# Designed miniproteins, single chains, continued (2), part 42

Each design is a single chain, and the fold is of that chain. pLDDT is the mean over its residues in the fold that is shown.

## One batch from the design tools (miniprotein)

Design m5427
Fold by ESMFold2-Fast:
Structure m5427 (fold): chain A 94 residues (1-94)
Amino acid sequence: MKEVKETLEEAKKVLELAKLLDVDSSTPEGAALLPQKQAYTLEEYIKLLEEQIKNLQDVLEKYKDLPQEVKDEIEQLIKEFQKLIELIKNAMEN
């Protein structure tokens, strides 16, 4: 389904960006030399990750006839986003 595919593609994009930030913990402020998606702040990434989890869970609920492979991928992405949100929030609040 287009909605499922688009949600997965968006989620993978956001996950990749969030992983880059997680490696660097807190991105340095400056001239925003890396525009595009990498210009997002840690707070904005957390919001994006939360949005992606919601969208992915909504897709699973809406499309019960999804192939197992797709369901597994969606669950995997949800788990990864949840882990990243926890890690980022923990680092920020600590």
Scores: mean pLDDT 67

Design m5428
Fold by ESMFold2-Fast:
Structure m5428 (fold): chain A 84 residues (1-84)
Amino acid sequence: KPTPEQIEADVLEALALIYTAIAKNTLERAKDKSPEERQKAVEETKKMLDIAERLADEAAKLNPVSAQRARDAIEETKKKVEEF
């Protein structure tokens, strides 16, 4: 059965994935908008990714095997920010 630390790590990983998904959605919704709205979307996306990275790092401290999926998703989303 999972330890309390493993459950906490899984919750933190899930939160990191949620923030990353919101970040991707924010960019997607703004892609056809004005340059000003796109810039605001980039700023909000970067804030969400910063939160996601912190959550993934905390998850990894509790369980080193946790967070890899979140880290991969964060890096993929950072590449989309560069393309935007």
Scores: mean pLDDT 83

Design m5429
Fold by ESMFold2-Fast:
Structure m5429 (fold): chain A 97 residues (1-97)
Amino acid sequence: NKQKLADEAIKAASEGINEVDRKAREALRQGDVETAERYLKLGKEIADAVRKAREALQNGNYKEAAEWFRKAADILEEAGLTEQAEKVRKYADELEK
C-alpha cells in the first residue's frame, strides 16, 4: 500500500526534524548561535521538502513524491541523521515502484 509507505517516510522525516530542533536548542543553550541557525535552516528545508512530497502525493504523483523524500533524506544526512535519512530513502524507493 503506497499510502503506508508515504506515511512511514513522513514519520521518519518528522523524527529527523524533531532531532534537528533538539540539536538547535542544545546549541542555543551553549551560546552557539551559528550552529543553532544552521540546524534551524536544515530543519526548515526538510519540512519544505516533506510539504512538497505531500502535495505530489495528493496529486497521485508518487514519482515526484519519492524525489522530494530523497531530497529530505539528503538534508537529514547533511544534519548527521544518517539512520533517519536511510529510512526515508528506503520508503521513497518502495513508493516509486
Scores: mean pLDDT 89

Design m5430
Fold by ESMFold2-Fast:
Structure m5430 (fold): chain A 67 residues (1-67)
Amino acid sequence: MAPRLTPEQREALRAAAARLSAETGVPVEVVEDADGSVVLEAPFVSPEQARAVAARIAAVVAELAAA
């Protein structure tokens, strides 16, 4: 078993997903895979919307990595 994220990182991502959902109006879900990896899922209507949400998620993840 090789979990990729610590409990602290998972908690931070979950909080970030909730914040992004509130800000964008798009429900961003934290999905934990069988391997212990965590994936963020958002329903998308267009590639443009999916890209915008992904960019916001990436910015938050980068901030967490820098902290």
Scores: mean pLDDT 65

Design m5431
Fold by ESMFold2-Fast:
Structure m5431 (fold): chain A 100 residues (1-100)
Amino acid sequence: MELERLMEAGLKVVEKLTEIYGNEKGGEAMKKALKYGAEGRNDEEARKVWQEAYDLIGELLRKLMEENEELIKEKYEEAVKKGEVSEEKAAEILIEALEK
């Protein structure tokens, strides 16, 4: 898949994580990262916030996968059965798990 599609799929997952956890204690870094990204910021402060957001996103994704392992597995197997798994389908599965 093209890098642009991979980045778009990843951004969609980050946006959903920010919607759910961004208003909770510790979620501020994700909200700031999305805001700075939308503003096109590439300064030292924005880079530091993005690093903090990436670390937090990694922890939240690990927890999501642990708490929703059965749902993620079921949806992934459905995608495999229907054909080739894509980055877009992987993002959709993660978002569905987050919305539960």
Scores: mean pLDDT 72

Design m5432
Fold by ESMFold2-Fast:
Structure m5432 (fold): chain A 74 residues (1-74)
Amino acid sequence: MLSEEAQARADWLRSNTSLSARQAELIARAAEEYGLDDETVERLAALVEERASPRTISRETGLPLPVASAILGA
């Protein structure tokens, strides 16, 4: 289950982006696991909405390539 902080972030993403509930949840989980700041999370969300490649997302956010691929495929 998501922490309260991760859930709040997922809820914010769903309200302020075109991302699916699943994409928002995966981004919130990745942000907590990898210690992403709010600016990096906003950049990650924008890249996912733009359907950027997993490699581009990994390069811009520092996330592992498999994590970036999982978010895009959600």
Scores: mean pLDDT 84

Design m5433
Fold by ESMFold2-Fast:
Structure m5433 (fold): chain A 74 residues (1-74)
Amino acid sequence: GLSREQLVARLRALRAELESMLPQASPELQERIRALITGIDLVLANADTLSREQLEALLARFEAGVEWLRRQLA
């Protein structure tokens, strides 16, 4: 499995991808993108208090949200 450092790095990469989606998204999708960015920022701010397993589960949830957005923007 991924280390804590790798999970945090993937959350940061996912956040950067979400930011890159904003300029091409509709206002409705921009709201969903901003909500996901806020969620990732909250997890990153609390990463030191979270277990590896909690970070992995949260990453999977954010990845699912981003995959949905990728389909809307394609």
Scores: mean pLDDT 89

Design m5434
Fold by ESMFold2-Fast:
Structure m5434 (fold): chain A 98 residues (1-98)
Amino acid sequence: SSMEREREELAARRRELAAELRARGEGAEELGAVVLVEAARRGWLPDLPDEEGRRIREVLERIRELFATLPEEEAERRSFELALRLMREFAERQRAAE
């Protein structure tokens, strides 16, 4: 399955990025942001039925638009900021659920 291959490739890339971010002293929210930008650049759009999945899809679509319309360095910077905001929103919701 193309989708299973994409998931496995993304999981492998996440492990690589986690190692790089640990070397830089970055945390889980930063890791999540980098993974979301990578997923968007690979054209991965999840068909998730819940509100969280819809929010992820919206952010992935916006990241793809940024890379289609802006210079690479600016697209990368803005995409990381957008993804990081989403990861922080999820972290805050998780803390509120405690």
Scores: mean pLDDT 75

Design m5435
Fold by ESMFold2-Fast:
Parts: sequence; structure tokens; C-alpha cells
Structure m5435 (fold): chain A 87 residues (1-87)
Amino acid sequence: EDEAIEKAAKELKEEIVRAASAALTARLIDEGVSEEEAVEKVTKLAKEELGVDGREAAEEGAKMSLEEAKALLAEAKKKLEEKIAEL
């Protein structure tokens, strides 16, 4: 059961960090940060602080509007709350 819990926790962490990475990248670009700089900053933060490869999510966030990125983050938060409620 520990292996199943660890796998679920890892997948959930990665899903949340990817959604947050996309949202943060879109926000930084909206605030005037260049696409390249925003992607690099978010990718570094996700990897060094959270241990997750967020590059693909950050690159997708750079292509999103701020509204789309907020919707993605809201959906990830809802999925997290639903999974916690099932525990």
C-alpha cells in the first residue's frame, strides 16, 4: 500500500506543479517578463524547489492567455480537493 500511496502522491504533486508552472509563466508574461525568461525562471523553480520537471508546462503556459492559465490552475485545485475528499 505504501508504494500505491507514494505513486499517487507523486502523480498529484506533478499534476499540481505543472498546472501552477503554466499559470505562473502566463502571469509573468502578462506582467512584462519575456517568454524565454518566464519559462526559464518557472522551470528552475519547479525543479530546484519542488523536484518536478515543469519545462513543458511552463512552455504551454507561455502560449496560454492569463485567463486560460487561471482556468487550468482552478481545475487542478478542484481535482486536488476531490482526491482529498475521497481519502
Scores: mean pLDDT 77

Design m5436
Fold by ESMFold2-Fast:
Structure m5436 (fold): chain A 55 residues (1-55)
Amino acid sequence: SPLLEAFRQLLEQMREAGASVEQIRIVADWLLSQVPEEERAALRELAEEFLAEHE
């Protein structure tokens, strides 16, 4: 999914730029509120997996 790929890239770029886990979580939560409900579960799973690997 292009949306999932863009979301993953955004989270990776934030981490590489030195954003804290808390800052990434805030941005991810906000973006999840902006996406269609049908894609929200997949994006939430991606965000949780990403944050778990980088905490």
Scores: mean pLDDT 79

Design m5437
Fold by ESMFold2-Fast:
Structure m5437 (fold): chain A 98 residues (1-98)
Amino acid sequence: VDSFADSLKAKVDELAKKYNLSDKSVAILHKTIDEIKALLEKKKASEEQIDQVYMRFQEILLVLENEIKKLKSDEEKEALVKLFSESALNRVRDIFAD
């Protein structure tokens, strides 16, 4: 699970460099990854569930990248990042719904 979080954070850092994301936007995404990691650990997620979450988060990052390309202001980028982070957490929680 450490390699999971590190891999996703590395992708976020690359996205930040490419599209000049603010430190605040990067912090939101990193916190979201840490929350997902904590949830996976708490739920004792199987390898298959971890892979499913990883793939879904990669898809979310791809959509985020395509939308960020169109934005110029830090405020707009931060608002979009916050919205996507909330959506990502909700989708991961749905995988572990009772």
Scores: mean pLDDT 79

Design m5438
Fold by ESMFold2-Fast:
Structure m5438 (fold): chain A 81 residues (1-81)
Amino acid sequence: MLSPEAQKLVDEFKAEAERIFEESVRNNESLEELLKRLGELAKRYVKKAIEELKFSDEEIELIVKEMKRIVLEIMDRYEAL
């Protein structure tokens, strides 16, 4: 289970990922461009979790798993357009 601090980070990631999805749909961007932007976002959040927030390896694994779930849900929504 995610700690409250880890959940906050995941919630912030989800909010930014949703914004990126909305912008990509409005700008008629490809799925490839959307995935590139989401990948760059995920990399920034993982770096923050490790270097700035200093979560444990176990918490990082849970954060990454939840971020992957969010990205997959956004991909499914894009493909359903």
Scores: mean pLDDT 86

Design m5439
Fold by ESMFold2-Fast:
Structure m5439 (fold): chain A 89 residues (1-89)
Amino acid sequence: LLEEALKKLEELIRKAKEEGLEILAKTAEKLKELLEKMLKGEKVSKLELDIALGMFRIAYGVEKLLGKISEEIEKLAEETIELLDKILK
């Protein structure tokens, strides 16, 4: 699950940057950083993860409302959120 979430975040970051979705890319990069720390056995607080995920959800929601989200990014973002919800529960 954690490795799968990292792979999806990497692809999401790449596609978001290609489409000029800078804020979404930045929030996804922060999530990736925290998940990489967890994979390495480093301590990451649940609060820090919850905040990063919340910021990502807000960025995604705003850009979706602005009509900037492609179907590919929408699918990747939703799949990433589902995986993160499973990891953090």
Scores: mean pLDDT 80

Design m5440
Fold by ESMFold2-Fast:
Structure m5440 (fold): chain A 117 residues (1-117)
Amino acid sequence: ISERFKEFGKWVLSLSREELLEKLREILEKSDVEVPEDDEKVFESLKEGNALPFLEGLAAVYTGKYEGEPTLESIYEYGLEHMGEVKDEDIKEVLELIDLDKDGKITLEGILEFFKK
């Protein structure tokens, strides 16, 4: 695990639930995806297909390819700019680490539990 990925985890854990949800809504808006009003449905909108730039960005942080700011916005922007440069294996590994119920969906609980150690 890269130092930046560890810093990203600390940053995520420093946010309130409301702040994390607001940042995720901003990511969905930048993806031209319909942003749900229900907080639980916001995370359902981060299914593999819609969250691909975010997952590619996280995989780049995880593998040490990304050394910029450890924020959701910066990681998402990196993923958009570098789409296709991250290995499918690394994306799947990151998704598996975040997706605690193994249903291909990202949840707030999954993200928080992954970074709690």
Scores: mean pLDDT 65

Design m5441
Fold by ESMFold2-Fast:
Structure m5441 (fold): chain A 98 residues (1-98)
Amino acid sequence: MKVLEEILELAEKAAEASLPHVWTEEAIEYIKKMAELIRKNKVSDEELREIMEKLLKEGKLDSAGALVIAYLLAYSPEEVQEEIIERLERANRLAKEL
């Protein structure tokens, strides 16, 4: 299914754009795009579980982490979405200052 393939590709791109312990601004944008695809296409928990299992079997923990964050964004209230994004951006800023 094209949507699930696109979500998987975005999860891998988010991981590639990430730094150790930090989701870069580029990675956060890929995570936001995944959340929009999940919400717009009403991707089921079962379909997301299959993508996650594939990533975990391949040892792609950062990609799996990106998918979890995207899921939280897709199903969280707007206030919680803003808080998640702010916390990710704050971690990114702190890492750049080290």
Scores: mean pLDDT 79

Design m5442
Fold by ESMFold2-Fast:
Structure m5442 (fold): chain A 83 residues (1-83)
Amino acid sequence: MREELGEAMEANREAVLAFVKATKNIKNPLAVSRAIGAVLILLSEPDPERARATAEAMIDAIKNTKDEDVLLEKIGEILREAL
């Protein structure tokens, strides 16, 4: 269990790092707070493919959403689907 969690966290590391890099472009403090919450969810995801898909969806939302209120809503929706 602990070893499996450690392997999942290491497999998720690249997805988390790519997501953190994308969050540097967010200027809305509430969107940044949700992005930090997303990092914890991605690190704890036992399926590396699901973690990668969730990270890619959030990165795509960050790159393609110019309205930061809409971005905040999209991140919240992606996180609800990941839970």
Scores: mean pLDDT 71

Design m5443
Fold by ESMFold2-Fast:
Structure m5443 (fold): chain A 70 residues (1-70)
Amino acid sequence: DLEKEINDGLARMMVSVARTHPIKNTPEDIELAKRLIKLMEKLKPKVSKEVAEEIDKAIEETRKRIAELE
């Protein structure tokens, strides 16, 4: 329905940001990336199954990128 379509759109925008924007090796960028993970985790139960899978992949990829910088 419309609410799920809006949530799916918002989630896809966040996934796009997580995948396309580089995380700089600065405390500020690392903290912003960690905050983005938390926001995606909160949105996951409110989206379609397909978008939830995209969120899971984006979270995993972002966590790996943070680990490489730490």
Scores: mean pLDDT 80

Design m5444
Fold by ESMFold2-Fast:
Structure m5444 (fold): chain A 56 residues (1-56)
Amino acid sequence: MEEARRFGEEMGRRGKERGINPGSTIAGTALRLIGDGWSPEQVRAAMEAAEEAIRK
């Protein structure tokens, strides 16, 4: 969980800095983790962290 959340925070921060659409950043985070075999709970945690990072 902690690793997934940190990955999401990093993806969100990077997406915001590059001016990428928030929805695309969040969806990209989810797709990457699903492809890498992460659990649904970890994917959700990363998506929430990415959204939070984008809002800051």
Scores: mean pLDDT 80

Design m5445
Fold by ESMFold2-Fast:
Structure m5445 (fold): chain A 66 residues (1-66)
Amino acid sequence: SFEELIEKISKLSEKEKKVLELILQGKSYREIGEELNLSQSTVSKHTKNIFKKLGVKSKEELIKAF
């Protein structure tokens, strides 16, 4: 539900929320790394944690949830 999604988002770290925002803007992992000054490996780690916390398996599924 929308309420459950909002609760899950509230449990994201500040860095994870920034990464989520850029994912929703359609940024690639490379572009996210460039904007946040993070390695590709670090961006991948954050996206994996975001997906796990939100209960989605892909970027495409994440975008459909909004």
Scores: mean pLDDT 81

Design m5446
Fold by ESMFold2-Fast:
Structure m5446 (fold): chain A 94 residues (1-94)
Amino acid sequence: GDEELLKKIEDEVMEKEKVSREQLEKMRAGDLSAISEKAKLTLKRLTGEALLERAREVLADPSASEEEKRQAREALERYEAKLRELDEEIEKLE
């Protein structure tokens, strides 16, 4: 399961980052480390977005406890800040 999910995320990252066929071949050869690092940071960003979505679902759930909602609010603040930091790191690699 995980391998198929990782491949789908990789394909999406490659498409969003507009990696050319030539760049892809160089990445496979280990030549374009900066692009490889950008792809890695983009994967971390997508993971953070999934965690934010999970926290939002808890906040929207009327059956969730006040403690669960408190934890979800704290998670939202932390992951939103972390995603902003990741976006800044990605920009530095351009």
Scores: mean pLDDT 68

Design m5447
Fold by ESMFold2-Fast:
Order: C-alpha cells, then structure tokens, then sequence
Structure m5447 (fold): chain A 105 residues (1-105)
C-alpha cells in the first residue's frame, strides 16, 4: 500500500559503521530482545490475547529505544533531522527482519 524509501544494505552498513562500538552493542541487544519477544508473541494462538499484548508492548519499548539510539547517532554524524528519523526506522526494521530470519534457521 504505502511505500517508503528503500535503504540499501551498503547505506545501512555505512551508517552502522559510524556508530561507536558501544552504540552498536546496545543496538544489537535491543534488536535481539525485540525479536525474542515478537517470536514469543507470534507463537501464541491468539495475537490479541493479554499475553501477546504484554509481549508486544515490551517489544515496542525496545524498538522505540533502538530507533532513538540510531536517530541520535545519525544526527551526530551530520544527517539532517528528518532523514535521521526515516533512516533510523529503516535501519531498525531491516535489522529486525534479518535477525528474525536468522533465528528461524
């Protein structure tokens, strides 16, 4: 339906290389926690159950922290505020998707 700008793997790698080792470690931790919680929620019979809602709310908090971390790092690298927000969301979405696929194997 709606589309956003496609961020290439090369662009993501360049942006991630601009993060400090501590920022990358924290980002990886937040992504891993998010994927773990989403996987647990997806394994429930009813995604609208109270248990699924609790897992999704916790996952949402980690996603928001990851987006904020990447956004702040990109701003420090001189990326304009509007672009930093879009790129942060794209980067976090990409990392979540990759991590989710890895855990399935």
Amino acid sequence: MFRKRKVSKEEIDRLLAGLSPEERAKLNELIDKTVELLTKAMNLPDINSPEAKKLLEEASKYVNQAIELVREALRKLGVPEEKAEEYARDIVSYLLRKKFEEKEK
Scores: mean pLDDT 76

Design m5448
Fold by ESMFold2-Fast:
Structure m5448 (fold): chain A 57 residues (1-57)
Amino acid sequence: GEVSEEERRRALEGAITLLRDGFSPEVTLAFIRANSPELSEEQAEEIVREALRELGL
């Protein structure tokens, strides 16, 4: 379904936090999907990719 900009932003902030704390992109994706079930698999993957880019990883 459609997700709000606020929900996307929260998911992105969560992904950045997890990656900074040393979690793998795979584990981070699983947590984002669990916490934001409204996100599609593609949307969750894009958020994790954006978080990696933000961190220079």
Scores: mean pLDDT 81

Design m5449
Fold by ESMFold2-Fast:
Structure m5449 (fold): chain A 91 residues (1-91)
Amino acid sequence: PSEEQLEADVLVALILIYTAIAKISGKVTDELVDRIVELARKALPHATPEQLRVIADALREVLGLAEKNPEVSPEAIARLRDTLAEVEAAL
């Protein structure tokens, strides 16, 4: 595989790991949201359609958890929504 494909594979794996941490712990912070958003944006130019669907599903799960967490800022939720829309537009 190319360096870009390897990078996309690693970024998708990290997104899934952070999403799993959020789901298992029930803890969503601005830092966790920003990390997932950063990883998703880095993956976006190199991700396959299948990978984009996986990323979109993960972002939807994190968004649902973030909206239930009063500690998550409205700005972090907005960044997450914007990133999800960008991923969905690439599908």
Scores: mean pLDDT 85

Design m5450
Fold by ESMFold2-Fast:
Structure m5450 (fold): chain A 80 residues (1-80)
Amino acid sequence: SPLEEAIRAAVDWLIEQFPEERVRFETARDYFLEQLAKAKTPEEKQAIAREFEDYLRTVAETLARKRGLPVPEIPELPPV
């Protein structure tokens, strides 16, 4: 699915920005992909996409701030 592919790509992007956090990001990827697999309605999938966007933003901002780096441009997720 486009959303599954986008989640995988966004996690790969996070690993490129913060390679030391790989295991953390892979754990988050597996969590969100499992939630997406359990979602049955477009509304449930949209909620998961928004939760993942919040995760991306929070993690990118927190880790960039901690390391004294500029916040990278966060990739956009496709609609459900």
Scores: mean pLDDT 82

Design m5451
Fold by ESMFold2-Fast:
Structure m5451 (fold): chain A 60 residues (1-60)
Amino acid sequence: GKEELHQELLRIIGQILSLIGEQTDLKLFPVPDTEARLKALEEEIAALMKKADEISKQLQ
C-alpha cells in the first residue's frame, strides 16, 4: 500500500544521505581508487534519486 511506498522512499533518502557522506569522506581523506569509488557512488546516488522520483509519483 501507500505506507510501504512511503517507508521505501524514506529508506532510499537515508541511503542517498549515507552515500553523500561517503563521497565527502573520500574527498577529505583520499585512498587508492578514490576516483573509481567516487564515480561508483555518483552512479548509485543517481539511480536512487531516479527511484525516489518514481515512488513519489506513485504516492500522488
Scores: mean pLDDT 84

Design m5452
Fold by ESMFold2-Fast:
Structure m5452 (fold): chain A 92 residues (1-92)
Amino acid sequence: SMDALERAIVDTVHFLGSLFGVSDDQIQAAIDALLDLLRSSPQVQREVEEAVKKGVGELLKFVRDQLLKLGGNKPTISDAMKAIHEAKLKAK
C-alpha cells in the first residue's frame, strides 16, 4: 500500500537524520521531497516496494542514494539534506 511505502520513507529519513545530527527542519524537507517523488512516480513506488522486500539495508541504500541525487549529488547525506532544505525555503 502507498501508506506503507510512505511510512518506510519517513522512518528511514528520520533514522539517517538522527545518525548525522541534522536539524528537524532539514529532516522534514528531505521527507517532503522524497514523498513528492514517491507519490508522482510509479517507477519510484516499485523501487521502494522492492527495497522494502529485500530488507532495511536495501531500503537505507535506496533512500540515501535518492537524497544524494535530490541534494544535487552532494558528497554527504548531511550536505544533501541541507541543500534540499535550502531549495524548499526558496520554493516558498
Scores: mean pLDDT 85

Design m5453
Fold by ESMFold2-Fast:
Order: structure tokens, then sequence, then C-alpha cells
Structure m5453 (fold): chain A 100 residues (1-100)
């Protein structure tokens, strides 16, 4: 299960040109490598978070934007949303590591 998540994160890292997102993804990868296993509940939460992250980065329509928002501003909003998802995943994994 961890191997599947690592592969998805590495694919996202390869497709991302934003240095802040690259750093956030790398941090999640390093945290995952410290865990021998994750619970089914944590796996499902991370899987959902990665699905949401992939949709955001793939350019799915943002429902929460003001009229007149530029494409550059929309991209910045997507990058921020992606970073927040990655922070949430990192915190969830850190809690699992601490639980051991």
Amino acid sequence: KIEEILKRLEELLARTDNPALQKAIQRVIETLKKLPEISEEVYREIEQALDDLEAILAGEPLTFVAPGTTEEQKQAIRDIAAALILVGVDELLWFELKKK
C-alpha cells in the first residue's frame, strides 16, 4: 500500500514545476519511507487526498473564484490548495509515526 502511494507522489513530483510543491511532496515521501505500514483508515484518507490533489493539479474547475480572476491567479489558488492537502497528509503520517 505504501509503495502505491509513493509511486503516485513520485509521479506528481515529476510533473510539478513549482519548487514549494516539490518540497512539500518530497517531505511526504520521506515521512512515508519512515513507516513500515499504515492502517487501512489512514491509507483511505491519503488515497482520497491524492485523488483530490491530482484533480486540482489537472485543472478541474474551481467553484470558489471571483469573477475576473486571472488564469495566473487560478493557478496560484490551485498550488496553494495542493500545498494544503500535502500538509494535511504529512500531519496524518506524522501522527501514525508517533503512534508507534
Scores: mean pLDDT 72

Design m5454
Fold by ESMFold2-Fast:
Structure m5454 (fold): chain A 80 residues (1-80)
Amino acid sequence: MSRARLTVTAPPEKADAVFDAATRALEETPGVEITGVEVEGGTTTLLVSAPDRETLDRGVERAAKAAREAGATEVTSEPA
């Protein structure tokens, strides 16, 4: 099982759209599970798991792209 921490920063007016876009992209990736959500100011941290690294990387890449398209100013992923 592979795990990652996806951190997304957005302006207040874009925060809801960015969160919805990132969460939807992860939920639409087969095998990817959101195991935790932490919101602190303009920053949202999504804890994500998948059965393998390739599935995890695919989900995280899709979420990062969706977040950026929705107005995220910063998207960072790191192993958890």
Scores: mean pLDDT 82

Design m5455
Fold by ESMFold2-Fast:
Structure m5455 (fold): chain A 66 residues (1-66)
Amino acid sequence: VSQEEILAVLKVVPGLTVEEAKEVIRIVRENRDLSTEEIAKIIKDKLGLSDEEALRAAKAAREALK
């Protein structure tokens, strides 16, 4: 996980810690075959984010990993 990938997630969900942002990147990297909505559900369940925050995090992480 790069600093640039971490910052991309933190820009859209600034309430996350660096470790939580790293976990978002790992979840997206491990589940690239799933839809953004399915990945957002995993993020929500693991990190306790709102539906909106989880979806923003999933989208930002996918863009950062391109």
Scores: mean pLDDT 82

Design m5456
Fold by ESMFold2-Fast:
Structure m5456 (fold): chain A 65 residues (1-65)
Amino acid sequence: SSRDLLEQLLRDPRALAFVARGLEVSPEELRAIIRASGLDLRAIAERLGVSPADLRAGIQAALAL
């Protein structure tokens, strides 16, 4: 699920940093956005100005590294 992906991302500082760089935000800012959005992928994507599909793909790619 999207929630499980986001929880996994929050537990992986390297993957979080990779995703944050692609979104042109700090890892700390991305962590704060994820927490504030209640692990809602669509809400995070809307706040960052990206599509939910692109955000999901980016997280999956980062976690596979």
Scores: mean pLDDT 88

Design m5457
Fold by ESMFold2-Fast:
Structure m5457 (fold): chain A 100 residues (1-100)
Amino acid sequence: SAIEKYPNSLEAALAYFSQGVIYYNQGKYEEALEYFEKALELLEKLLGKDHPLTLYTKGLVLTLKYLLNPEKKELGKKAEELWNKARELGYVLPESLKLI
């Protein structure tokens, strides 16, 4: 797989992101969080912290952390702020991932 052959590549980052989406759509939020965090680490290294895809992925990570720990309301607000910034930079949140 791309992860096995090229563990620090953009292909690996996208593979982790895709697996996160699959787990998210299955309601497996802890597993989705793990894979989005792996994708985020690679995207920050490869594209930088301010890239639209990096900001969007960070928004997903914070949203999942909020879903798993609803008492931390500040995480949901930070996720919304990051998604708004990603949209301003031309990235659109898919309706299937729209949680707030």
Scores: mean pLDDT 76

Design m5458
Fold by ESMFold2-Fast:
Structure m5458 (fold): chain A 93 residues (1-93)
Amino acid sequence: MFSKEALEENIKAELSITEEDIEKLKEEAIKAIEEGNLSKAAALYAGLSLLLISARITLEQAEKAGAPKEKLEALREKIELLEKAIEEIKEAE
């Protein structure tokens, strides 16, 4: 378990990443694939994958700590957006 302070900072960090930020990273990754810039595509894909792993870990710790429902729902929405972005990048390959 994270400490309460570390968990609160992690939740804040995860929720600071906007839907617009995720969409932009997805669009840049797909464009990189289309342009044959495989190093850029791989870096962006890896970045989004790490964000997804981080968000999932933060959600699990937040659920175990009894975080407010609104924060849990916001984290789940963020995870869904990241999963969708990663899937769309895979489909562009």
Scores: mean pLDDT 83

Design m5459
Fold by ESMFold2-Fast:
Structure m5459 (fold): chain A 58 residues (1-58)
Amino acid sequence: SAAEKAKAEEAGEKGAALETIRLGRPPSKEQAARAGREMAEKEGVDPEVAAKAAERGA
């Protein structure tokens, strides 16, 4: 659903933001995607949607 997609995209954005803080610099698209998937797994949302959202933000 649109709501589920939005939650997954928010998880991806959150993952990428935390990775930026951890690295002290902008992550690569690959690093952002990995962080997005990891956050999605913790939050129980679609990891591939989260990864794509994270990559777009990087």
Scores: mean pLDDT 84

Design m5460
Fold by ESMFold2-Fast:
Structure m5460 (fold): chain A 71 residues (1-71)
Amino acid sequence: SGDLHQGGLLGTLTRNTLLAVGRRTGKVEEWEARGSEVVDLSRKSFEEGKKAADEAFREAEEALAELDKKE
């Protein structure tokens, strides 16, 4: 939807998603630090923030896949 303001959302959404992954994997501190880094980078450079978010989401997908294997 075009009704959402960009800029501030990238870091916030990434942080919230990574915190959820941390809670599910039991690695809250690790994923919280990752999310904070993305927020800080997105404030300094949108391009760097976006790249960091993409990389962090890839790591999150792998972590969630490991949980699926343990079921």
Scores: mean pLDDT 73

Design m5461
Fold by ESMFold2-Fast:
Structure m5461 (fold): chain A 89 residues (1-89)
Amino acid sequence: SLGGKEEVRERLKKELLELYEKHKDDPRVQKLDAEIGPIAATIAYLLMTVEGVEEEVAIEIAKLAAKGIETGDSKYFDEAADLYEKAKA
């Protein structure tokens, strides 16, 4: 799992921050960043714009995924994945 290896988490964090730099001037990203930080804001933005997830659900998934990246605890990734699957069903 992503939480099981620090190198994988650091790579994912770097990739998300690179995506944040590309989208940080979008007002939607700026609003999300102010509330939940740049990593979670980028994840929520992608869930909304690429995956068509509703904003409230995208924010909750993104907060859990970002917490998983921060802590390395796979429970947060598992909770994020469960919410994502329910949103897509």
Scores: mean pLDDT 83

